# Designed miniproteins, single chains, part 10

Each design is a single chain, and the fold is of that chain. pLDDT is the mean over its residues in the fold that is shown.

## One batch from the design tools (miniprotein)

Design m323
Fold by ESMFold2-Fast:
Structure m323 (fold): chain A 64 residues (1-64)
Amino acid sequence: SLQRMRDLLGEFADDLDAAKTPQELEDIYRRYVARVDADPSLTPEQRERLKHAMRLMVDDQLAR
């Protein structure tokens, strides 16, 4: 559902903000990719969009 995507993305953003190292950012990304892939309430299209958005957020944080 759209609400599930928003909830996951919000939780992901909060975890990224708490990260202190590039390794922590990558660990958070891998953890959330696993959560997204395991979530039966998300369609395949929603999973790919959410993972793509999450990767862009990690890359933005890494560029700082």
Scores: mean pLDDT 86

Design m324
Fold by ESMFold2-Fast:
Structure m324 (fold): chain A 66 residues (1-66)
Amino acid sequence: MRAAGGVEAARLLEKEGKAGTRVEVQTASREEAEQTVRLAKEAVKGKLRVRATLLPDGTVVLELVE
């Protein structure tokens, strides 16, 4: 799945609720990618366990972990 930002990605992960679900967010910079990860983790704090992978091109991959 693709999302426009970290908060939308968090909502998609919550909606699917299945371990291994991945949501991608395309960002323009490393700083924007780091901000996207922070927003997503804050939105799911205490609800879901999420793994974030930041790619050199600014793509963020967020994966739901059990």
Scores: mean pLDDT 78

Design m325
Fold by ESMFold2-Fast:
Structure m325 (fold): chain A 69 residues (1-69)
Amino acid sequence: SDAEVREHLERALEALETDPEEASRHLLKAYLLSTDPAVQEHIAAAGRALGEGDLEAARRHLEAALELL
């Protein structure tokens, strides 16, 4: 559901700077639960940015995904 996707995205955003592994797990769960390709694209982009250490880009994509829900 959108509520479950939102919860995981919010937990990813909270963990982004302090626990990137936890943030990554929440992004993966949100991606798998989402059925909206636009939301999935932003989640995937956030995961890529997090893997590259670009926390600002990861945050922007997370916020964009949340706005689409």
Scores: mean pLDDT 88

Design m326
Fold by ESMFold2-Fast:
Structure m326 (fold): chain A 82 residues (1-82)
Amino acid sequence: MTFEELKEEVEKINPELAKKIEENSPSEEDKKVAYLIFLGQLGKITGEAEDVEELEKKYKELPEKVKELIEKALKEEREKLA
């Protein structure tokens, strides 16, 4: 999946999160990691990460604000499915 495809998939689920990731992520790599974690945690993509451990390492290196945004959005999406 390309960067553009990842962004589009996040925008379909939560357009506000996609916008806030764009505004709060300093690099395209940070945005890509944020999109991959969000979609992966929701089960919307599989095999897009090279390795789960590497993705988790990159996630911890994201800006704290971006991690907070992802965690809040994941909680909201999981609550909608309950």
Scores: mean pLDDT 74

Design m327
Fold by ESMFold2-Fast:
Structure m327 (fold): chain A 68 residues (1-68)
Amino acid sequence: SIMDAYLAQLKQAVDNAKSEGEFLANLARLLGEFAAQLKAAGASQDEIQTALNKLANEAFKYWDEKKA
């Protein structure tokens, strides 16, 4: 699924980030790419917002686990 592909990319982005700034920059890029793909697939604005929130929440969870 599109979500599973972006979750995998997000985990790599978290693992590879050397700073919080790099993590946030990579997260912003991935959220933008994910939104564009969902829009191209015919998702509604509400569906896109829900999916972006889910991806962002997982990102911050992985980042918090990494820095602990």
Scores: mean pLDDT 86

Design m328
Fold by ESMFold2-Fast:
Structure m328 (fold): chain A 113 residues (1-113)
Amino acid sequence: SDKELADKAIDEVIKELKEILEELKELPKSEHRERAISLLEKAIKELEKIKNDESLSPKEKLEETLDILQIVYDKFKTLAKYEKDEELKKKLEEAAKRVEEQIKKLEELLKKI
């Protein structure tokens, strides 16, 4: 069903963001690291609310998820651009790329629903 496909896709997104969050937590504390962590924690909470919102259609849940991922992607690209620590910069760039791959997967799924 479209509901099962949407729920599975959102679960995969939440899982990916949680994995990025744990990887960032392993790095030394810095202002940009803390901003990235805060952004991911907020995004994960918002995505869990979207998944559990019975008033939204499967398509609307995917569209709302896509909007959140676009914000995460844009902010991660900005943080990476201004980051001076090479290790954190690389992790932020890798995180942005992983979010972009999730965006592409959701865009393809939206064409089929």
Scores: mean pLDDT 91

Design m329
Fold by ESMFold2-Fast:
Structure m329 (fold): chain A 93 residues (1-93)
Amino acid sequence: SAEQEKLVEEVIEAIKAYLSGDVSILRPEPLAALQEKLASLSPEGQERVIRAVEEFTGYKLSEEERELIRNGDLLGLDISLGVRELKEAVEKV
């Protein structure tokens, strides 16, 4: 639906902003609103968000990371991705 398309786009933009360093989403009210939007998405909508995060980060997300997105656990996602980035940086030396 048009409403689902709008929610998908809003969620994708919020997650991209957060992963780019905009931590304002971690405030209680914005975070709760984002989690409510994520919970309101269809399974197809949630998969579109996951695919957009994979494209944005360049990482294929693990099943655990996909569940973090589905549950709106942005802090858990950020920690998981940060650990992966650190491991890859160490492997380059």
Scores: mean pLDDT 81

Design m330
Fold by ESMFold2-Fast:
Structure m330 (fold): chain A 59 residues (1-59)
Amino acid sequence: ESGEAIKHFETQMKNAGLLDEVDGVLDDKVKELILQFQRNSGLPVDGKIDEATKEALGL
């Protein structure tokens, strides 16, 4: 369940050319990409895949 949200985020980042693979692991690189996505989307920058971040991702 939590891993599915991470995989969805990683898939979108891979499609944007920001990640090479989707493994469902929340490592430091994925956390940095979450922070960058939140900043670019005007969301609270907390590094978590919260409800607002999921809505922005279409989850």
Scores: mean pLDDT 75

Design m331
Fold by ESMFold2-Fast:
Structure m331 (fold): chain A 78 residues (1-78)
Amino acid sequence: SLAELQAALRELERELQAKLQEIRAKYGDSKEGYKEMAKLYIEALEQMLALAKAHGLDDLAAEIEKEIEKAKEKLKEL
């Protein structure tokens, strides 16, 4: 349902913010910090993709899959 999707997205946002703060505290402005933030972003996109598929949002799922591919390419450059 829409309410279940909204609740899941809010929980994902809370988890992402907590993990981002942990990465910043541990790595600061280092290259390792940027790599960990890139990995976190990919993890977030994969969780959003799972939610989109679970709710039959096929167009959104396709766009998220493209963004995951781009994010993985960027991670290889770091």
Scores: mean pLDDT 84

Design m332
Fold by ESMFold2-Fast:
Structure m332 (fold): chain A 58 residues (1-58)
Amino acid sequence: SEKKEENRKRVLEEIELFFKKLAEKLKQLPEDASVQEIAKAIGEAVEETDKEMEEKRK
């Protein structure tokens, strides 16, 4: 649906931002990082992505 073009663009931006933030956080983790530390990095990447996407809407 053409009316959902903006929604598709937003989802793609969100995905790109998430992976960019996740990659930077994973790069900062130690080589022997635990599953819990990796999970925390994923959670932080999600929260930061959501915050930035919300800010862009304003």
Scores: mean pLDDT 78

Design m333
Fold by ESMFold2-Fast:
Structure m333 (fold): chain A 80 residues (1-80)
Amino acid sequence: MKLKIVTVDGEVHEANSREEIIAILEAEAAARGLDPAKAKFTIRVNGKIYTANSAEEAADIIVEHLEDGGIAFVDKIEPL
């Protein structure tokens, strides 16, 4: 699996595993002073918007809905 994650600030990261996606999302939440296990992620995948209540849940949505070479956008990270 090779995916691109575009963060809230427009930075592009490549991820080759679920664990790498989680690490990117955790770093983004932490940079905002948020607990990644208790943060609301708004993500856009294949033109659809999804919400997740943790970095792990957001990564699971990305993995389930993207094929190899796909791009996910992190539109917002908020406190729960």
Scores: mean pLDDT 83

Design m334
Fold by ESMFold2-Fast:
Structure m334 (fold): chain A 83 residues (1-83)
Amino acid sequence: SLEDLIAEAERAIQAGDVPRAVEILKKIVEYIKKNDVDLSTITRAIQAASRAYRLAVEKGDVELAREALDIMVELTKILKKKS
C-alpha cells in the first residue's frame, strides 16, 4: 500500500540509507501520479523526500540530493494542481 511505502521510506531515512529511500520515493511518486491521493498523504511524501534530500546533502551525495529534490518538486506540482 501507499502507507507501507511511506513507512518504508521513513525507515530507510532513519537508517541513513538514502539510495533505498530515493528508490522507494520514486515508487511513491509513480503511485501518486496514477491514483487519486489525498493532500495529507502527498504532504507526508513531500516531507519524506525533504528528509532524504537533507540527508543526501549531509553525506555529500550530489546525485542523490538532486534526485530527492526532483521528487520534492514533482510532488509539490501535483499538490498545487489539487483543489
Scores: mean pLDDT 88

Design m335
Fold by ESMFold2-Fast:
Structure m335 (fold): chain A 89 residues (1-89)
Amino acid sequence: MIAEAERRLEEAIEEAAQFYTDAMASSSPLPAEVLYEAARAWAVDVAEGREPGELFPGTPEGLELARRIREAGREARARIEAARREALA
C-alpha cells in the first residue's frame, strides 16, 4: 500500500538525519538541532528526486546519508508507482 511505502520512507529519512547529526556532533560547532533540521530537509529533497539546495560537502557522513536516502526514495517511488498503475487499471 502507498501508506506503508510512505511510512517506511519517512522512517528512513528520520533515521538517516539522526545518523548524520550523531556523526557530526563531535566535530561540528553547530547545535544538534540545526544539524538535524538541515540533514532532514536535504534528505527529503533527495528522496523526492529534487536537487538539494546545498550538498554537505566532502564528509563521509554526508555521502552515506545521500546514498541511504536515494535508495529509500527509489524504493518508495517504485512502490507508489506500482500502486498507481494498479488503481488506474
Scores: mean pLDDT 67

Design m336
Fold by ESMFold2-Fast:
Structure m336 (fold): chain A 96 residues (1-96)
Amino acid sequence: SKKEENLKLARRALAMAALAAGRPVSFAQEVLNSDEETLRKIAEELLKENPPARRASEVAIKLLNGEEISREELRRVEREAAEAAREVGEKEAKKL
């Protein structure tokens, strides 16, 4: 259903936002299994982080509210969050 699809997309966007903000993979996995109310609280926390994490969190909130997000906007936001998450991983690897 549309509601279930939006919930899955919101979980994915917010998990990517968490990784972009430097949260561990274990936290992102927990986000993927979280209910709507927990996702809303996590999104509010991640809105205070870097711009890619903030944008992905804003999209997740819109999806949870039943708003329509264009495929182009969703792809761009997820790509930006994934690129930020990769950069965080590279910086941590360089410390080893």
Scores: mean pLDDT 84

Design m337
Fold by ESMFold2-Fast:
Structure m337 (fold): chain A 86 residues (1-86)
Amino acid sequence: SEEEERVRKLREAGELFAEAMSYYKQGKYDEAIKLFEKALEILREVEGEDSPLVADAYRALAEIYKKKGEESKAQEFEKRADTLRA
């Protein structure tokens, strides 16, 4: 069913998010970004932009890009996260 597929995809996104956080804590920023981007793709498909996990992923991506010295990219994700949390 669509509901069973939705639950399965949300679980997959959650697992990708947890794995991305693990890579982030290890300083493996490029690996973390790839996993957060995969999680975002799933969450946007299933929940749309208003998911709390989408906001959390944007905030995490902003922090990673800031650590990589990509300030413009970091600011873009911070703005998206703030819009969803307001």
Scores: mean pLDDT 83

Design m338
Fold by ESMFold2-Fast:
Structure m338 (fold): chain A 55 residues (1-55)
Amino acid sequence: SRQEEIDKVSKAIQEAMEMARKGASVEEVAKYLKENTDFSDKTAEWIARLLVEGA
């Protein structure tokens, strides 16, 4: 369902934020997002950069 997809993405972003806080690289965070969401490579890399460099 749409709600299950939203919940899945929200959990993936929360985990990605924790990874970034613990010192994970943009590449590691982007890989996690690609494996746990339907994001494209470019979208995953963009979000990973925001979390690693913007936090």
Scores: mean pLDDT 81

Design m339
Fold by ESMFold2-Fast:
Structure m339 (fold): chain A 96 residues (1-96)
Amino acid sequence: SQIDALISKFRESISKLPKSPVVQKVGKILLEFLDKVEKAKTVEEIEEIRRKTIKELEELINSLKDPKDKAIARGLLGGLESFADQLIELMKQEQA
């Protein structure tokens, strides 16, 4: 499945990130997001999971004190948003 390949590639990308404390915190949230996405059956469920995960990441970013950590976490949030857009597009194509 193109969806399974996309999820596996994103999971692998997370596993290769530098092992800083901020990356570990964000990476945990991203892996929990992927676990929820793999169990989702509809685009609507994925959009709900996406909204909740973005909220959790925004709260984490707002709690950070170091501007460099904020920038790293924002970059990873952008990666999540791009991944979710691609996943939703593929699901819409496969469910059409």
Scores: mean pLDDT 86

Design m340
Fold by ESMFold2-Fast:
Structure m340 (fold): chain A 67 residues (1-67)
Amino acid sequence: GDEEIIDAIVEALRAHPGATDEQIEAVRKAKTGEEALKIASQAFRDDPELRAAVTGAAAEAIRKLLE
């Protein structure tokens, strides 16, 4: 569900040195995985490597939910 997607995005952000605690908290407060991805994408639009990591983590979380 949304919780698994949000958690995956948060973990990807925590693993990357460019993310701040405030930005991670904003993502964690999202109500849906789509909202979390939008928040992360907007906050890190100038960091293509971090955006790729966040997008990949969200996609993998969705894949695991679907088996």
Scores: mean pLDDT 75

Design m341
Fold by ESMFold2-Fast:
Structure m341 (fold): chain A 74 residues (1-74)
Amino acid sequence: SAELEKAKEEALKLVDKLLEKAREILLKQGVPQEEIDKLIAQARERMTALIDSLSLEELEELIKKLEEELKELE
């Protein structure tokens, strides 16, 4: 459904925002960029697979959780 596809897109956008915050933190901690790139790529692949497996209700709950995590990092 259009609602399901929109929820998947919203969840992935929040994941990308969280991964960008993680990148900033790891860079400040002196982690090598190559290592950060591998970690971010692996996390994004795992989250994309998870998002693709979820129902609309599960996606709405995930979106809420991701928004709460992102707010805590602001």
Scores: mean pLDDT 87

Design m342
Fold by ESMFold2-Fast:
Structure m342 (fold): chain A 92 residues (1-92)
Amino acid sequence: DEKERREKNERLATLLVLLDTIKEKAPKPEVFEQVAKYFEEKLGNEEMAELYRKIAELLRKGDVEGAIKLIEEEMKELLEEQEKLEEEVKNK
C-alpha cells in the first residue's frame, strides 16, 4: 500500500512536469521516446513507456493539443482513483 502510494505519487509528479514542459516549451518527440525506453528497460513500467510513446507520436505529428489532453486524462484518472480510495477510508 505504501509502495503503491509512492509509485502513484511519483507518476503524478512526472505527468505534472511533462504537462508543464509541453505547455511552456516546444519539446522534441525524440526526448519522449528516450524517456519511454527508460521506463520500459530500467523501471519496468510498461504503462508509462506506452504513454510517453503516444505523446511522442502526437508531438511528431504536431498535435500538441492532443498530447496535452492525453496527459490531462491520465492525471485525472490517477487523481480520481486516489480520491475514491480516500473517500472509502473516510466513509463520510
Scores: mean pLDDT 72

Design m343
Fold by ESMFold2-Fast:
Structure m343 (fold): chain A 81 residues (1-81)
Amino acid sequence: DSLRREYERLEAQARKFEEQAKHYQQLYDEYLAQAEEANRADPELGKKYQEEADVYSGVARGHQARFEELRRRAERLREEL
């Protein structure tokens, strides 16, 4: 396959991971708000929502790291085009 085809594939994959990172960051923000609300009446429930938020934050960071890796690879190929 041509370098251009590989570049296009990497760009498409990078966009997907960027979209997923943003999606999970939004879920983090949503669950963080739910944790704060729940904590007012039930600190244990608030802690569980905070733990879920932390999981989503971790997933978002993972997708962001993959996006950055793929973008670096795409830019390297772009320099060779």
Scores: mean pLDDT 86

Design m344
Fold by ESMFold2-Fast:
Structure m344 (fold): chain A 82 residues (1-82)
Amino acid sequence: MEEEINREVEATLYFIKAYLALKAGDYEEAIKTVREFLERFPDSPLRPAALDLLAEAYEKLGDHETAQRYRAESEAVRQRLA
């Protein structure tokens, strides 16, 4: 339970950090933080939301093709969790 609680807290903090970076306009920092999140917490229920943040960051940087790819991955993950 303690390790599970700590892992959930860490996953949530990574997600919040990425979200705040994205809203601040720090798109490269948002991308970096989401990539670290996906590597560290691959089975997190926050994964589809994190992929949405990654897609938005790439879209803001003008990489529409990469953004669309991550949006599709987020949707696929959501369908697997439903």
Scores: mean pLDDT 81

Design m345
Fold by ESMFold2-Fast:
Structure m345 (fold): chain A 106 residues (1-106)
Amino acid sequence: SKAFEDIRAAEEYIKEHIRANEDDEKRKEEALAELDEIVEKAFKVAETDKEVAEEALKKAEEHLPELREAAKTAGLDLPDEVLFGLALLSFLASAYLKKEEEKKKE
């Protein structure tokens, strides 16, 4: 799926940023592990809840122009795949957190 490829592109971009900017090996390992967990949870939501996946795709498309302008303002030359992947990952991770909060009520 192109959506999963775009999430993986965003994941790799974040990993390279962590590796380039974190000098503490323990903090680097912890940040990379946390990112891997977030991506795994996002994929789990996308695979188990088609309505949530479709809503996340729609929101990522709606926010893509704003993310392009934000990246430009920050001096970042990010491809659309990375920007879309970042948006999609954010919405899927948010949906995962909402589901976990609902489970705590049972």
Scores: mean pLDDT 80

Design m346
Fold by ESMFold2-Fast:
Formats: C-alpha cells, sequence, structure tokens
Structure m346 (fold): chain A 72 residues (1-72)
C-alpha cells in the first residue's frame, strides 16, 4: 500500500462522515485491510491515529492486528 492509497481511504471516510453516514468501522476496516495488504498493520495504526481517523476504524484495525498476532 502507498501513502496515496491511505490518503484516499481517509478522504473517503471523511466524505462519508460529512454526508451523515455512520461508519460502524467494519466495512472501512475491510477496505483498509485490502489496501494495506503489503503494509505493517502496526505502522498503519500509528498513521491512522496521527491523522485523526474515526475511533471505530482505529479499533477495527487494532482488532485485525490482534488477530494477526494470534495467528502467527
Amino acid sequence: MTPEELEKALAELERLRAAGENPRGVLQAEVMAKLLEGESLEKVLEELRRRGAPQELIEEVEALLEKAEKAK
């Protein structure tokens, strides 16, 4: 995943929130997981927190990282 792909995903989240959508985080986390297939999930979590991504998305990505740690 490139920084540009992450930026696009975050912009889409902001667009949905501005439109009054309620992103539970699950769908966004699934999309993000696909985009981040080549990246460290831990590094991505730090970037999401730094950029002020929705807490629900942060929690979903964190859960995905926990699952990956358990599966290794």
Scores: mean pLDDT 61

Design m347
Fold by ESMFold2-Fast:
Structure m347 (fold): chain A 76 residues (1-76)
Amino acid sequence: KEADEQTKKLLEETAKAIREKGKKLSGQSVADMVEALPVVTEYGKEAAETMRELAKKGASTEEVAEALEKQAEKIK
């Protein structure tokens, strides 16, 4: 639905910014961006939680991009 589509677009655009433009984003920054959406869906909550766990373990920008791509793929 619209909120799920917005969540998917945010995850895809963020992963693209990391991979194509070299944007340095932590998992915490991405989690904050997802939670700032007007409607935080179950997919958004799962993605934010995954991003926080990556931030806690000091994941690389590559790992963050991979996790974002995987989370976005779950949203149909």
Scores: mean pLDDT 80

Design m348
Fold by ESMFold2-Fast:
Structure m348 (fold): chain A 70 residues (1-70)
Amino acid sequence: KEQKILNANSIEEAYKIFLEFYPELKNKDLGNNANFRYFRGLLAKKEKKYSLAINEYELAIELDPSNTKI
């Protein structure tokens, strides 16, 4: 599940795949979802956009500070 999102070639593709796995989030603000922010960070890192990756990870930690995997 997580691995398919990480294999996406773009943030847009990852967003589409994320909603396929989490359709319950379709009507919610994904900007406030820690898991979505974390996956965006991983994709930015894969694209070598390190500043964006850091910002997404920081937002994910802020949204869910108990998540030890960020």
Scores: mean pLDDT 66

Design m349
Fold by ESMFold2-Fast:
Structure m349 (fold): chain A 60 residues (1-60)
Amino acid sequence: GAEAAGERARAGSERHGVPLSDEQTQAIADAAARGDYQKAADAAPSVLRSGAAASAALGS
């Protein structure tokens, strides 16, 4: 679900040394809940928005 998307983004961000704020994590979860994974990716820091990094953060 949306919570899992937010948690995956946070875990991925932590592994890359770029911690997500609660606000960013919630924005990603909300976008994922709507099925809008592009908006979820856009809510992440720029390092996580680039290609495979954004996909990894969203678990896809």
Scores: mean pLDDT 62

Design m350
Fold by ESMFold2-Fast:
Structure m350 (fold): chain A 79 residues (1-79)
Amino acid sequence: SSNLQKKAQAVVNFVEKSAPGFQSLPQQKRLALQEQLNLLKTASSVEEFNRRGELVENLVTDPSLKVWVQFAFKEANLP
């Protein structure tokens, strides 16, 4: 739905453009995270969006960046 694509874009924009530590990631790790973030945009249901979101969070091994990724999902899911 349009709302899921907007939430996905908000998460992607925050993580790639605003989250501290994202731009400092090694290129291979950054590209892998970008790939999983882009898969959020193809989610067709809330359940699929949440499942793919868990995969994004699990891919982040840096504790500081993980907090910012979790914040991005929390903010995107506010009513």
Scores: mean pLDDT 83

Design m351
Fold by ESMFold2-Fast:
Structure m351 (fold): chain A 84 residues (1-84)
Amino acid sequence: SLADVEKDLEETVRKLVAEYLAKVKETGDGYAALREAFKKLNEAIDKIIEEHGITDPELQNRLKHNAFVLFFRLLLNALAHGES
């Protein structure tokens, strides 16, 4: 269902935000960590889309957009609360 797709995307985004923050803390290189996170996010979204059989390009684009918006929202919230 679409709800299952959205749940999988949210869980994936939360994991990748946590991995980004951990990598920045380890290396001090936010740019390199962000590039890695975006690569992983794109790969994970494409896999979720394929696994759920989503073939509608409009829905695919909406899910990708929502995932990136959620990524930045969670990242900004974590930074505002002193998480690194």
Scores: mean pLDDT 84

Design m352
Fold by ESMFold2-Fast:
Structure m352 (fold): chain A 71 residues (1-71)
Amino acid sequence: SPMVDAWRELHVSSGRELGHHVGEAEHLRRLGEEDPSRRAELQARADELERKARVAREAHEGAHRQLERFS
């Protein structure tokens, strides 16, 4: 089913995006802890990545629910 394939693609791609954004945000926060001069800049970047992670998580969970329905 093209619809099931689209949900599967969204689930995989959003899961990949979620992992990337969470990992990058954690990395930037760690760098900010090590360098106080960059802390504010790195925290702002991490906050933006966490926003993107929330969007990706919602897409990932939504796609999973749709796939469960069509399983």
Scores: mean pLDDT 88

Design m353
Fold by ESMFold2-Fast:
Structure m353 (fold): chain A 75 residues (1-75)
Amino acid sequence: MPARVTVTVAPGAEAAVGARLEKNRAALLSLPGVLSLEVDGDTVTIVLSDPQTARELAAALSTLPEVASATVQPV
């Protein structure tokens, strides 16, 4: 069952995070199980085919100082 990871970027980090994601977009979308990646201001949405992988990604992203929150929801 697909799962959505919603990442909220820390205030003031939006430009740096957005640039990093756009630079690495092709590599990220080539990863097995990554279905989509969207960046909209302070919010990054990643849809993955496996909910366990989505939880692991959210946990990893939550360790970054530029990430305010990362949540996982089924889609």
Scores: mean pLDDT 77

Design m354
Fold by ESMFold2-Fast:
Structure m354 (fold): chain A 100 residues (1-100)
Amino acid sequence: SKEALEASVENSVEAAIENAEKAIEAAKAGDTHKATIYLVAAYINASAASFGGGEELAKKIIEAVKLIDEAIDALEKGDKEKAEELLEKARKLLEEVREE
């Protein structure tokens, strides 16, 4: 049903945001392995939301996921300042999604 599809999209959006937020916190703690696990989960859930009709929200979450991925790369290269800037940009995008 349409209601079941809408509920599935809403659940996928929430799971994507929660996993992206967990990826940010793991990255801030310097745990790039744990951050990557959460990041993959965020991407999978955002992709699921996109196919279910949540394309606009999913696009913003995927933009946040890309910023977190770049932050993990920066941390692995020793650039903590760049990583912190990228993680803050990702956090702001996720807050915008929560307000829509």
Scores: mean pLDDT 87

Design m355
Fold by ESMFold2-Fast:
Structure m355 (fold): chain A 75 residues (1-75)
Amino acid sequence: SAEGQAALARVTAWGRLDGHRRLAEEYRKLAEQYEKLAEEVKDNPELASIYNQLAEKYRKLAEEHEREADRVAAA
């Protein structure tokens, strides 16, 4: 039925949108946690650099998932 097909399409699209939004939020939280860790170990520049690199990586992943969520929502 057309109703059943529309409902399935909505569930699939919503699942993808929700998935990307959840991942973006989780990656933002990870980035913030690693930024805090970098600040706490600032007297160890090698370790601080590693934590800052991880924070940047997770921030970029969050941005990618936000862009993907926007694309799904726009479709």
Scores: mean pLDDT 83

Design m356
Fold by ESMFold2-Fast:
Structure m356 (fold): chain A 89 residues (1-89)
Amino acid sequence: SEEEKEFEKKLAEVNKLAREGKLDELEELIKKSPIAKKYYEEIKEKQKKKGYEEKAFNLLLAITLSLLEKRGKLEEAEELKKRFDELLK
């Protein structure tokens, strides 16, 4: 569907921004999305409890989770959250 293609396009763009280290653009995307902002705050709290912060990864993860939620891909969002929890080891 066109909505699915748009989702994939946005996800690819966000991954590209993260790979290129364009953190300012990722932060702007967080500010424009209440869902992404909520996820970003949750991710930061979890990492703070472990005594570190991976800003680029956290921004990418929060935006990706928001895109998945907006598309109704809740199972994929849950899987991605589990992978994040594994990385906190």
Scores: mean pLDDT 82

Design m357
Fold by ESMFold2-Fast:
Structure m357 (fold): chain A 58 residues (1-58)
Amino acid sequence: MEELINKALELFKERFPNPTEKDLELAVSYITSELAREGIELSEEEQLAIQKAILEEF
């Protein structure tokens, strides 16, 4: 889990270095789609954990 969260945070920060409120609202959807392109499918629990991590970082 921790490695997935860190990867997700890095991916989000790389794409959105200065995220707007709208970018934060779409963060999990964006990360989920990008990881799916790499063959990584996130569970609902993993998506929720990533959302919380992003909101706590910003």
Scores: mean pLDDT 78

Design m358
Fold by ESMFold2-Fast:
Structure m358 (fold): chain A 99 residues (1-99)
Amino acid sequence: HMDKEIEELVEQILNADTSTFVPKSFSELEKKIKFATSLIEPFILTLDNPRLHELLEKVKNSKSLEELREKLYELLKELHKENPELFEKLKERIQLALS
């Protein structure tokens, strides 16, 4: 089920160990935003899609963990809808980054 797959992917991103990826001076929210955007942004920037670019900016500007979860879900759901093949490549990249 698409919705469950996207929800599971969002939780994998948000629960990733970022301790070696970003400076210790970053807040937990800032670390999660930086980690998520480092994985997702390169894929979104290859697409000339204003809606996906708008959703990526909403992810970057999240003010809470709850907002970040919601905005990541919206972004990944829209990406899956617009380009399923690119979504699968992103999913593989996330799985590799978490290994």
Scores: mean pLDDT 80

